# Designed miniproteins, single chains, continued (4): the designs that were tried, part 67

Each design is a single chain, and the fold is of that chain. pLDDT is the mean over its residues in the fold that is shown.

## One batch from the design tools (miniprotein)

Design m14310
Fold by ESMFold2-Fast:
Structure m14310 (fold): chain A 86 residues (1-86)
Amino acid sequence: SKLEELYKELVSLVGPEKAEEQLKVAREIAEKLREIGDEILIDIAVDLLQRENPDISREDITDQQLIDVALRHKLASEAEARRALA
């Protein structure tokens, strides 16, 4: 795979120990960026839902309502919305 080729190139440049360290940091960065993206998605979905129903507070909003509004506005797929709320 392309990923396996890139990993071999990285190992060739910096050695296996530094390659593993850099990949660990890269995975942590990717995971944190995903968490940030998930929070942004939730914030947008909450804002959209509160615009549709101004009387609803955040505490009263269900996960299913956030999924439904995200789908209606094409903000995320159902799988992406469910993952963000997990």
Scores: mean pLDDT 82

Design m14311
Fold by ESMFold2-Fast:
Structure m14311 (fold): chain A 80 residues (1-80)
Amino acid sequence: MEEIDKAIELAKELKERAQKLGDTDAVQFADETIKRLERLKKEAETATPEQQAYIRGQVRDEISRLKTLLEELEKKEKEK
């Protein structure tokens, strides 16, 4: 599922940028998000159509949240 792979890449970007800023809380959140998304990716491979729809909803929510956090992190980078 390509959307999950994109979400994982966004979470990895968040982790890398948070590490550069020394934002330990954001690093931990990004790591937990990566693990959660990898679990969802594995579940999606054996999921029923109804379960896949639920997983897609979760992935979209995660992408939205990651984009918001990346925007907040970018603002912090510019304020240095």
Scores: mean pLDDT 81

Design m14312
Fold by ESMFold2-Fast:
Structure m14312 (fold): chain A 69 residues (1-69)
Amino acid sequence: SMEELRQELQRVARELDEAIERYKKALADPSVTPQEIEELRAEVERLFAELRQVKKKINPDFILELILP
């Protein structure tokens, strides 16, 4: 349903924001290993892909939302 898709969108968007924040903090932390940085980047990329898939299910023309302010 559309309600389920919107709930999934909110969940993925929240997880993406949290993953981006962790990635940024890790980049500033010299104690974090290159392997951990790669794992955090992969997580961000995975969540971006998931977000795009959910948005496409809601509106196939979602690309306009990415370029408009």
Scores: mean pLDDT 79

Design m14313
Fold by ESMFold2-Fast:
Structure m14313 (fold): chain A 79 residues (1-79)
Amino acid sequence: DAELIRELEEEVGELARRVEERGRRLAEAGRWDAVEAVQRVVAEAAKAVAADPSKAVEVVKKAVEEAERIAREAEARLA
């Protein structure tokens, strides 16, 4: 179903944008250790998506959740 694939691509794109935005904010705060951790999460998600594209949305959602957790922990350490 081409329509379902298009919807999944749009959802993956939106989730990727959120991960990019969080990484930018962490970099601006000087937390490059957290940026590196987020980049590792993204790389692992990309590998998982390549192995099973049918789970792309699920994999990306989990990656966004983990990236947000890393960002929150990094921000807490800045305080």
Scores: mean pLDDT 71

Design m14314
Fold by ESMFold2-Fast:
Structure m14314 (fold): chain A 88 residues (1-88)
Amino acid sequence: MEPLSDEEQREAARKAAEATYRAAKENPEAVEKLIEDLEKVEEENKDNPLLKEAARKALEGAKAAAAGDLEKAAEKIYEAIKLANEAA
């Protein structure tokens, strides 16, 4: 599988931010669980700096999206996707 292009990564990040924001409004418990799962992924990947940083950026993005800051959420999720692709 080829890594996502920059345009595809940005589009995925924007969609993920919007989806997380909607989920936070409709089912806040699901978003709380997502945040907990991302915190666990960051802890479990301490020995892989790229995956650890990707998890941290994804966590920051999820929190921003839940708070309604879609611009910050998309930026952080894009950084997370890019780091995860570099780790692959």
Scores: mean pLDDT 78

Design m14315
Fold by ESMFold2-Fast:
Structure m14315 (fold): chain A 79 residues (1-79)
Amino acid sequence: SMKRAQELLEKAEHDLTLGQQLKQQGIQTGNGTTYASGGILLISAGVDAWLAERIAKKEGDKELAKKAKELGKKAGMKG
C-alpha cells in the first residue's frame, strides 16, 4: 500500500542520516564498531528504499518511486 511505501521511505531517510553520522564518527575517532554500525544502518536504508520503490511502482506513484530510488543511491549504491 502507499502508506507502507511512505513508512518505509521515512524509516530509510532516518537510517540514512544516522548511518552517515555513525560512519563519520567512526572515521574521526578510529572506532571500527561505530563505523560498522553506520554501515549496517546504510544497508537497512537501502533495503527499505528498494522496497518502497517497488511498492510505489506497483501503485503507479512515479514521484514516490523516484524519491525512493534516489535515497537508495545515497545509501551506498554507486551509479
Scores: mean pLDDT 83

Design m14316
Fold by ESMFold2-Fast:
Structure m14316 (fold): chain A 98 residues (1-98)
Amino acid sequence: INDILSARRSADAAMRALEEDVDLGRVSVDMAVTGLDSLAKQSSPEVATLLSQARSTLLDALKTAEQDPDKAPEVATSARDTVTTLLNQAGALVSQSS
């Protein structure tokens, strides 16, 4: 749970950074993705799948914001909501399996 909560905080911070500045968002997304990749290696297949979906959502938001910075607030907000839902589901699975 603590690792999932840390990943959720990192992902939220990354999307908030992306909403304000695409270059800051890129650095924050890289950190969040690295954390998700490390956590997925230690996780069950079900949890790893949710973490991989969160990873893809963060990278897709970054790519869209880099291509069209005017859309950064919209895609960052949408991605933050999606990633929060995925990581809450992952946290619930970890809590039930622990």
Scores: mean pLDDT 83

Design m14317
Fold by ESMFold2-Fast:
Structure m14317 (fold): chain A 79 residues (1-79)
Amino acid sequence: SAADELRMTLNQAANAAYDTLEKLLAERPLSEEEAIEIARKTVYEVVTEKLGEEKAKSLEGQIEAVARSVATQVLRDAS
């Protein structure tokens, strides 16, 4: 279903953002604001690639929520 595809895509995007932030944190500290911005860009790029730009724009609120959640989790795990 479209709902299952969305859920799977958001999970893949979250994993990509987590991995990106984890690698960056191994090299330098990140502020919460920087982590959120990087996560947001990564999530948006994955969603755009898999579901298209129009769908990504329609999901901007969900993308923001996922990005903030991932950034918070990565920073917590790195503490």
Scores: mean pLDDT 88

Design m14318
Fold by ESMFold2-Fast:
Structure m14318 (fold): chain A 85 residues (1-85)
Amino acid sequence: MERKRELRKQALEVMEKNKDKIDKIYETVKAEAEKLGLTSELSDEDIRLIVEGAYISKELNLPFVNLGSEAEKKVAEIVKKILDE
């Protein structure tokens, strides 16, 4: 579908243009998650996906999707605090 394809393009452009910012946010979130013991339940890839998803949602003014696990929700809260700064 053209609409879905266009949104995907916009998401990829946001990630490409802001890769350095996303990488910095990821490093900060990972450090905070490690301090809270969340890295035992979430992989580095899981944390990166949460950071990317939250960043894209903020840039495109889309609602951030609620996550299922307690660990995922805690990581999402850390990302939101960083993005609100």
Scores: mean pLDDT 75

Design m14319
Fold by ESMFold2-Fast:
Structure m14319 (fold): chain A 75 residues (1-75)
Amino acid sequence: TEYENDPFFKALPFKLDPQVAELLYKVKTTKETVESGAITLQDKGVSEQAAPALGAKVEVVNEGSYLKLIFTPIA
């Protein structure tokens, strides 16, 4: 729920899945690499749009039966 009060997340022009929003908020606040669990193609697309705005890179890992995202802070 902490990310719901962040001005960045309030200003996003699209809706994030709550689990994805929590991961992006963690990257923004900790400046650490964060991995997702299993995600959908929709979660991938939305995360790719949001991550650069908070100063992070998104890496997509194909685990065979599901996709995983790695969010890495950028300088």
Scores: mean pLDDT 68

Design m14320
Fold by ESMFold2-Fast:
Structure m14320 (fold): chain A 106 residues (1-106)
Amino acid sequence: SINALANAAKNLIEAYEQGKDSEIGKAARDIIESAKKLNVSALSADQKAAALRIVSTAYLALGFSEDRTIKEVKEIFPTASDKEILEAVRKAKREGITSNDIEALK
């Protein structure tokens, strides 16, 4: 559910703030698992953009390269354009998950 994705994203932010590397990995995996269970067609445009950025941040947090992150994110969001995915991955590299991404999932 979208609530599970939002909670996993909050856990990743908290893990970074606390400096707990093991919890970062766990939260990133929880984000990816939650995203694979999403009904993407039911999401608004803002929710899709937020989900793309959150999932991109999770793969990058697990040490995935930009190219591999793009490939993995495209498999979860097959209807997203290459441009939308690239923009989301690049924003995730610069800024990670923002409060605006969490707010969009409410």
Scores: mean pLDDT 85

Design m14321
Fold by ESMFold2-Fast:
Structure m14321 (fold): chain A 94 residues (1-94)
Amino acid sequence: MAAEALELANELVKKKKYKELAEILKETAEVSKDPEVKELLEKAAELFEKAAETGSEEDFDEGARLLKKAIELAEVHDPETLELLVKKLKEKLE
């Protein structure tokens, strides 16, 4: 799950769909019952939106770091939210 979510998110990044990735992370955060997973997903989404607007590599790198942390934490504490994230990422890549 965690590895799959990271690979799918990276595919959206390769396609430069940063706004779409941010929207998916916000939607996923809304259903999360784990406060830390929710906060990490929301912060990652904000950083990807900012990176999309400014081209900031630092904001992109920090967003990716927080997303990885959120995915790894969700695999243990919030697997339903991780499953939803994977589903939404797959739908956006089709």
Scores: mean pLDDT 83

Design m14322
Fold by ESMFold2-Fast:
Structure m14322 (fold): chain A 79 residues (1-79)
Amino acid sequence: AEEAIALVEEALKTVREQGGNPETEEHLRRAIEALRAGDVLSALKHLGRAKRTSEEAGLTEAVALIDEAVRAIAEALNA
């Protein structure tokens, strides 16, 4: 989960650097909290919402980082 947390934290930084998006930032923060608590299902739900709001806002780099975080979570679940 440590790799996934780092990717979500990077996505949050990227969103803030690109002018911010309060809804996306809230979902990314909640995903980090869920990952730290071991709540993978809640984390994936928040990452899905963060991806949708990032796509709507044209935050392409944040979308890519969210996709990488989801892949890292999926790999950890298959291990």
Scores: mean pLDDT 84

Design m14323
Fold by ESMFold2-Fast:
Structure m14323 (fold): chain A 60 residues (1-60)
Amino acid sequence: SELDAVEKEIEKIKEEIKRVKELLQQNSAIPKEVLEEMLKVLEDSLAKAEEVKAALQAKE
């Protein structure tokens, strides 16, 4: 279902956010600015996915 697909995408995005935050905490060789850009893109994607989920739940 569309709701199940959106929930799985949300879980995937949340996992990626956790990984990027861990890299920021570890002071990895990847520049902090690059990791912060990745985090912003992932958080924007999460917000959009959450909006889609809310709209699908409101129709039920």
Scores: mean pLDDT 81

Design m14324
Fold by ESMFold2-Fast:
Structure m14324 (fold): chain A 85 residues (1-85)
Amino acid sequence: SVESESFLYGILKNLLDGALQVYSTRDPQSAQLVQQAKQILDDLRLGKLTREEAITKLRELREQAKRLGDDGLADLLDIIIKQLE
């Protein structure tokens, strides 16, 4: 339902906002990936991206997080991907 989708979006956005607060002071590259993930969720909510396109883009960000050695961010992105599947 629309209410369940709004609730899920709120949870995912809060997770990303929390990550951004941690990363923005420590690692600007990880902070940029968090900002890109937030944009993907906003575009999905606005119907600018399909669910499949959003998942594909988030998987690419997860692989970038792994290449940066940021396992914590990669795990967070994996949680978000699984909630959209």
Scores: mean pLDDT 82

Design m14325
Fold by ESMFold2-Fast:
Structure m14325 (fold): chain A 109 residues (1-109)
Amino acid sequence: KAREYIERAKEYVKKGEEALKKGDLEAAEKYLMEAIKYAAKALEELAEQENPDPELLKELAEVLKRIAEALKKLAEAYEAAGDLEKAEEMREIAEQVLKLAEHLEELAE
């Protein structure tokens, strides 16, 4: 199931990136939150395993880095639109997601 959740997270981060290109900030936020939800499900599945697959941990870390980058761009777009509260919220989530990605990379080695 972890691999399936990672693939779902990839699908949603791609949709979020496309929504950002179209300037649809609300859709981008919704898709990136779904990506986080599936990434969290993947992490839960891997955390329950006695010997989690290090390649899946690395793949999840890469997806989390991609989510963090998209959230950072969303924060910049909200700031440009004058929504400073949403910009700060997206930056905080991006920072937490990036720290989690770095931690998973360490666990995979």
Scores: mean pLDDT 88

Design m14326
Fold by ESMFold2-Fast:
Structure m14326 (fold): chain A 66 residues (1-66)
Amino acid sequence: MEKLLEEIEKKIIEALNKYPEEAHDFVVQSVYMEGMAKQSGDEERAKQYKELAEKFHEIAESLLKS
């Protein structure tokens, strides 16, 4: 699981370096998925999506400040 998520994260980072304006969409989608997981009672999955949203937000900030 973690290895697959790291691979996806790397591909998203590469894409965001080319299209930084897309970073906001990834953050919004991750937040939406967190809410869906909480609604379903899957607190562990919700935490994973929250961490993912935070990572995308940090990437977006880094790219915008460059």
Scores: mean pLDDT 71

Design m14327
Fold by ESMFold2-Fast:
Structure m14327 (fold): chain A 79 residues (1-79)
Amino acid sequence: SAKERALQALGQAILSENPSVEAALAAADAALKAGATVDELRMVVRIALHEARKLLSGERLERAERVAAAVLDYLDSLE
C-alpha cells in the first residue's frame, strides 16, 4: 500500500548511506497523507534508530541519529 511504501521509505531515509532530513520528512508526510498515524511513524523511527545503533558507528551513526531526531521533533510539533 501507499502507507506501507512511505513507512518503508522513512526507515530507509534514516538508514541510508546519505541520510537526509528532507527525504525523511517527505516520507513522513507521504505516510500521514496515506493514513499513517503519528504513533506508527514514531515506531518506524524508533525501530530504524535501534537498527542504526546496532549496525552503524561513528559519523554514519551520528547522521542517522540527527535525521531521526529531526523527524521525532516534527511529529511532536503536530501534537
Scores: mean pLDDT 86

Design m14328
Fold by ESMFold2-Fast:
Structure m14328 (fold): chain A 64 residues (1-64)
Amino acid sequence: SEERERALERARLEALRIARELSKVGKVESYSVTEVGEDEFVIEVVVDGEVYTRRYTLEELLNA
């Protein structure tokens, strides 16, 4: 859906924002956004071999 596409774009921007913030304190090796279920997104950022994970609903991303 158009709302899901918008939420995914916002999740990608949020992943980049988190990666940029974490890059100030360690080496960011990778970041990813995974669609989970119908209305959930998982952001993972790997910093110095550790994985930082955040979960967002479609509603949270559209109202952010």
Scores: mean pLDDT 83

Design m14329
Fold by ESMFold2-Fast:
Structure m14329 (fold): chain A 83 residues (1-83)
Amino acid sequence: MERREQLRERIEKVKKEVDELITKADNLGIKSPELASLITAAYLEIVAAEWALDQGDYETAERHIKVAEELVKKAKELLEKLS
């Protein structure tokens, strides 16, 4: 797979995970400022990664993807604790 396509697939996977977190939190009636902050931060990192990928800056895109992935992991852990 081309590096650009691999990074794009990772972005789409993280975007899906963010959407799933939002849906799960909403369905459970969970209202947490900390969870909302983590989700917002992850989304901003995804946007930055998409922009960097569009500019051909694969190193910057990968860095933002990794940060988004870690933020999603933290959000999942917090959501499980709040459930």
Scores: mean pLDDT 86

Design m14330
Fold by ESMFold2-Fast:
Structure m14330 (fold): chain A 83 residues (1-83)
Amino acid sequence: SGSAGIQQVLDYLQAAIEEAKRAAETSTDPALVELYREAARELQALLDRVKTTPGPQVYFDALARTRALMEEVRREVRRRAEE
């Protein structure tokens, strides 16, 4: 069926998970490593929910939560970079 939206949501979440994992592997700050690992875990939970409870509302919720989580991560990274 023509729900191109689910594949885009899955790809977006998977890309965000891989980016967070990559950031965890390359960071030298233990607190940032844990922050990125926590973000990857949260994003994985959203991906699993999209797969187990498919539907337009779940897709929109997952995208919104992913955006909010990535904004929180960027704020914390900037806060720590002040030092």
Scores: mean pLDDT 80

Design m14331
Fold by ESMFold2-Fast:
Structure m14331 (fold): chain A 88 residues (1-88)
Amino acid sequence: DAALRAEVRELLAEAAKRLQEIEDNRDTLSVEEALERIDRIVEETERRLAEVAATASPALRAEIEAARASLRAYADGVKAKIREAHAA
């Protein structure tokens, strides 16, 4: 479990970094392009988390489920900020 928990932490850290890079570069991206990239990051990360969950203990699966919910909430927050920052 320790190795799988480390992999989950690394996947979440990488997703957070990619989402922050999109927010930081919002002046070089259209709203549509930024939102599309965010959706791809979330989808890819959730797919990888599902792969880890398939081999994880019940306790770690619960942690992964909570992490998925947190990732979606965080991504939704970034999308909202991008929409608000850009001219409609």
Scores: mean pLDDT 82

Design m14332
Fold by ESMFold2-Fast:
Parts: structure tokens; sequence; C-alpha cells
Structure m14332 (fold): chain A 83 residues (1-83)
């Protein structure tokens, strides 16, 4: 199901962020078109996070413009730098 696919990708992105010593947060809506865009952006974010384990901040947003209003938001961050 689409929900299972989203959860799998979310967990992969979360694991990548946590492996880099960061924090992950994300949200999604039930709109199918927005879900597809979310998955694409999630994959790209995960690849970038894995490539650069340093100080990273990734923010993604996807909005459906067909039928129903919905938005997707994905944010991944690394712990703040020490002073």
Amino acid sequence: SLLEEILEDIERAKAAVEAAGGRFSGTFSPDPEALEKFLEKLREAEERLRAEPGVLRVELEAVSEKGHVSSLYLEARVAPPAP
C-alpha cells in the first residue's frame, strides 16, 4: 500500500539522519499525487543525507494542485554545532 511505502522511506531517511547524529521529523497527507511527490523528495533527501554526514539541514515540501488541497513536509537536521 502507499502508506507502507511512505513509512518504509520515512524510516530509511530517519535512519540516515540518526546515523549522522541528527534529528528527523516529517509529515504527509492522504492525497495520492502528493504522496508520490513526497516519496520522490524523500528518496533524494535520504541520498543527500547519506553522502554528507556533516552539518546538514534538508527541508522538503510538496503540494497537490489537483482536486484536494494537501501538503507534505519533510525536515531532516543534524545536531547544532558546538560553540
Scores: mean pLDDT 51

Design m14333
Fold by ESMFold2-Fast:
Structure m14333 (fold): chain A 68 residues (1-68)
Amino acid sequence: SKSDKVALAGAEAYLKGGSPEEAVEAGIKKAEELGDEVSVEALKENVKEFGYEAVANGLVQGAKVTKE
């Protein structure tokens, strides 16, 4: 799904040693590439409410469900 691709993009940035902010930005960029405005808005709102670290960890958890 589009959300799986967004989670994978964010997780990849974070696991390569990127900051939580870089992980969220990678996820937003992927959502924009896919035309997934719902995921773009959700990521921006979640960052305002919970902060970058919580959202980055959420992207890693989402990616874990997609492959293993």
Scores: mean pLDDT 80

Design m14334
Fold by ESMFold2-Fast:
Structure m14334 (fold): chain A 93 residues (1-93)
Amino acid sequence: SMLEKIQEELEKKAEELLADPSLSREEILKELIELAKKYLEEELAKKGITTLLAELARLTGDWEEALRLARELVGEEAAKQLERFKEKLEAAE
């Protein structure tokens, strides 16, 4: 999951920072908090944009434009998630 990936990345960074004898505990904590915040904001923004595009496509029927925007604004994985959502809606008929 997204949270598991963020946790794994933070654990790796924590080990790296803890191995650096030039860094204080305060500096390590600040770095980890800043990274956690950036990763969370980035992933929430990607998920939020993808969810909004899915809802707009569902309401308008313009899946082609929604997929294009997902690729441009978020990336290929978001476009794949949107395509899977479309397939599930079509399969529910």
Scores: mean pLDDT 75

Design m14335
Fold by ESMFold2-Fast:
Structure m14335 (fold): chain A 66 residues (1-66)
Amino acid sequence: GAEGGEDGADKAGAGTVALGGATAEQASKGAREAIERGLKSTEEVAKVLVEHGADEEAARRAAEMA
């Protein structure tokens, strides 16, 4: 193994507050997985995103955009 690696641990604490931060990226990943599984219904996609730990509103929006 290797050690002595710094380079930021927690960055953009406001990213969680902002809808355009990390939440948007996570929603995109979840949406892609749901589509690949064969889920085309907005409600089903949103449910999968919520299970992955996404916010209900963010998940719904991402599902509609997907």
Scores: mean pLDDT 61

Design m14336
Fold by ESMFold2-Fast:
Structure m14336 (fold): chain A 75 residues (1-75)
Amino acid sequence: MEKEKKEILREGVDKSETLSPDEVEKWVKEKALEKGFSEEEAKELGDKTRLSSLSNKAWQEGDYEKALELAKEAE
């Protein structure tokens, strides 16, 4: 299960380049549920990926302080 969770998170981060943070959260949640994770685990993975997506966006916009805070919250 741990390897599968890491693969979902990796794919979610990759999709954050083309999807909005809300869309990537939804995609990760749906993917986790498809792979047999609980709703609680799916929500946790979705929340982490959404925060990582927001962090990457803030970094690209030059808001490094916000990017670092969001990245820490995603941990």
Scores: mean pLDDT 77

Design m14337
Fold by ESMFold2-Fast:
Structure m14337 (fold): chain A 61 residues (1-61)
Amino acid sequence: SLVDEELARIRKAFNDPSASKVEKFQLIVEAYERLLKAKVSEEDLQRFQAEASRIYEQLLA
């Protein structure tokens, strides 16, 4: 699914120690914007938000 593709991109980027926290956060924002433009279902969008929030919380550790 588009959500799983976007989440996979975010996870790969977050495993890159050379990328800044700001750059990683921007990838989440850009992925969300692409999903909105693609008009994914509300359920898929909520799933993306939940998973991306979990990944983002790991940045704060």
Scores: mean pLDDT 80

Design m14338
Fold by ESMFold2-Fast:
Structure m14338 (fold): chain A 53 residues (1-53)
Amino acid sequence: DREKALAYLEEHEPELAERVRELLADERQDIDGAMKRIEAGVLLTIARNRYKP
């Protein structure tokens, strides 16, 4: 599901897909890394609901 949602973003909104990849590339285990992963998750959920009817 994550891979498919990211693929949809890459096809329809490539700049947003790049942002999600950038957010997920932060592997820090601190609060900043956690917040970035949460933001990426929200964006992927929006993409999944928007582009997979």
Scores: mean pLDDT 71

Design m14339
Fold by ESMFold2-Fast:
Structure m14339 (fold): chain A 97 residues (1-97)
Amino acid sequence: MELSPEQREALADLAAELGAMETNLEEVASEELAARIIERLLAQGLEDAGILESLAAMVRAINRIYAKKKGIPEERVEEILEGNRRVAREVIDRRGL
């Protein structure tokens, strides 16, 4: 299954936000966790870029609320999310999506 560049970017963003949620913003998600998230999303037929972007925005809002409640600095949130996006892109590339 070949995804468009827009679908790949949206999928990576959603996977990054879900990874951050599963690690409670304590660390960058592992490649194994990112792969599991991506597999679950694709198994549910979640490949439409607009739907993926909408879900990513919702998860991002939840992650920011959690960070505020736990006193996690915004700079740390962005560091974890950027790391998660990098890992997710590597997983997507290896799978030939």
Scores: mean pLDDT 87

Design m14340
Fold by ESMFold2-Fast:
Structure m14340 (fold): chain A 65 residues (1-65)
Amino acid sequence: MDNLPAMAALEAEFPGQGPLFIRVLQAYRAHDGDVKKTAEALGLPQSTVSRYLKHLRRFLGEGLY
């Protein structure tokens, strides 16, 4: 797995949440940055997806897709 420093920081703040962050990022990219479609694909509330994306932007930067 690449991005070990970002993964370590996410694990420190959200223990055991690494797989969920990766799943959200992959779904977000697959749906061309559409939060609503990402939420529908994952079966999660849009607010939850938006929260994960904010954390991902903090660690990986604004250009998630």
Scores: mean pLDDT 73

Design m14341
Fold by ESMFold2-Fast:
Formats: structure tokens, C-alpha cells, sequence
Structure m14341 (fold): chain A 83 residues (1-83)
């Protein structure tokens, strides 16, 4: 359906954006906190949009993946700060 396509489009674009932001943390460690803050905002925005068009199962799966990526990025920020 159009709603399923839109949910997948938002999820795919958001996860690609998180990958780019994570690479940004490695390339510019002095700005790592700014990249993480942007990642958190992108996830919050995507989740709000996906809740309007995605099934409950799709929303739960996306939220779990996004939160795992954010957890990894938070651990990366702590490692950068300890360097």
C-alpha cells in the first residue's frame, strides 16, 4: 500500500542518515556530540511520521533498530570523550 511504501521510505532514509551522522562522529570527533544530537532529533521526527503511516509491528521494529543505532552512537561519543 501507499502507507507501507511511505513507512519504508522514511525508515530507509532515516537509517541512511544515521549512518552518515555516525561517520561524521568519526571524521570530526570534536563535533561528535552535535552529530549525536542531530541523530536523536532525526529519529524522533521519523518515529512521529512512521506512527502515522506504519503498522504497529513496523513502528516497533523501526524503533528497536533506531534505538540500537543511537545506543551505539552514545557509546562511540563516550569513547571519543575518553580519548
Amino acid sequence: SASEKEANRIATFTEATLTILRMGMLYNPEKAAEYLERAEREVARALERIRQVGSPDFVAAFEARAQAILADMRELLERIRRS
Scores: mean pLDDT 90

Design m14342
Fold by ESMFold2-Fast:
Structure m14342 (fold): chain A 74 residues (1-74)
Amino acid sequence: MPSEETLELLEEMEEIPETAELAREIRRKIENKSPLEEIIKGVVELARKAAALDDTRSFARAFEVHRELLELKK
């Protein structure tokens, strides 16, 4: 299960209008226990969107979430 810290990072991205929809979709997938691969795919899309917006902070948050999800896969 993702850590409380990872969920907080997603909540912070839900407060940013440009990333809010993707962040909420990722949280919904986590809450519904969707396949880990689908959750990881969502986080990669979120990171790409942050990069396209030159939003370094949101990119860093998405990267940290991605790192934790990869550890859960092992």
Scores: mean pLDDT 79

Design m14343
Fold by ESMFold2-Fast:
Structure m14343 (fold): chain A 93 residues (1-93)
Amino acid sequence: TWSPETLEVREEVLRLAKEAAEAGKKGDFEKALELGERAGRLAREAAEEGRVSPLEANQIATEAAVLVYQELTEAGLPELGERIQQAIMEAAR
């Protein structure tokens, strides 16, 4: 089981991912992309700051990316889902 701090980072990253999916569903492509990039960047920065391990950061970023892809695909926006998924993973590197 993850530490409380790792769970806090996960909750924040997933919150941003959910906001990205909601923005995408509303047709706000630019906001969806910015929120996705912010989610990935937060995971990366948390690892750089030593708040989570690099492995935990990668797992969290992957979970966020999959969540956005699934939410947008179910909403009939699979191409946007792929784009935001890629943006999250790229920002997490």
Scores: mean pLDDT 87

Design m14344
Fold by ESMFold2-Fast:
Structure m14344 (fold): chain A 99 residues (1-99)
Amino acid sequence: SELSEEQREVREKLNKELEKKRPEFEKVVKEFEELLTPEIREKLEEIEKEGLENKDEKLTIEKLKELAEESEPEVKEKLLKLLEFIKLVEEKKEEFEKV
């Protein structure tokens, strides 16, 4: 129910590791937003909707990879970088669950 003191300390350590990557992530997000066309935006909204309905983050990642492969080289590069950050967050969540 409530987080233990040990769990809180682990969460803080994981958050600090993610914070080190935050400036790079924010830069990639901004660059990606500048490249967004209405078509790409609609595809992203469909992927988000499917992910929310299925509560399946792996499905969302897989759909984002498919979108990246269909996209122009610049969009593909930014989407793949965003996917690397999403995977890192998932790995850190799994580390927290082990505590």
Scores: mean pLDDT 74

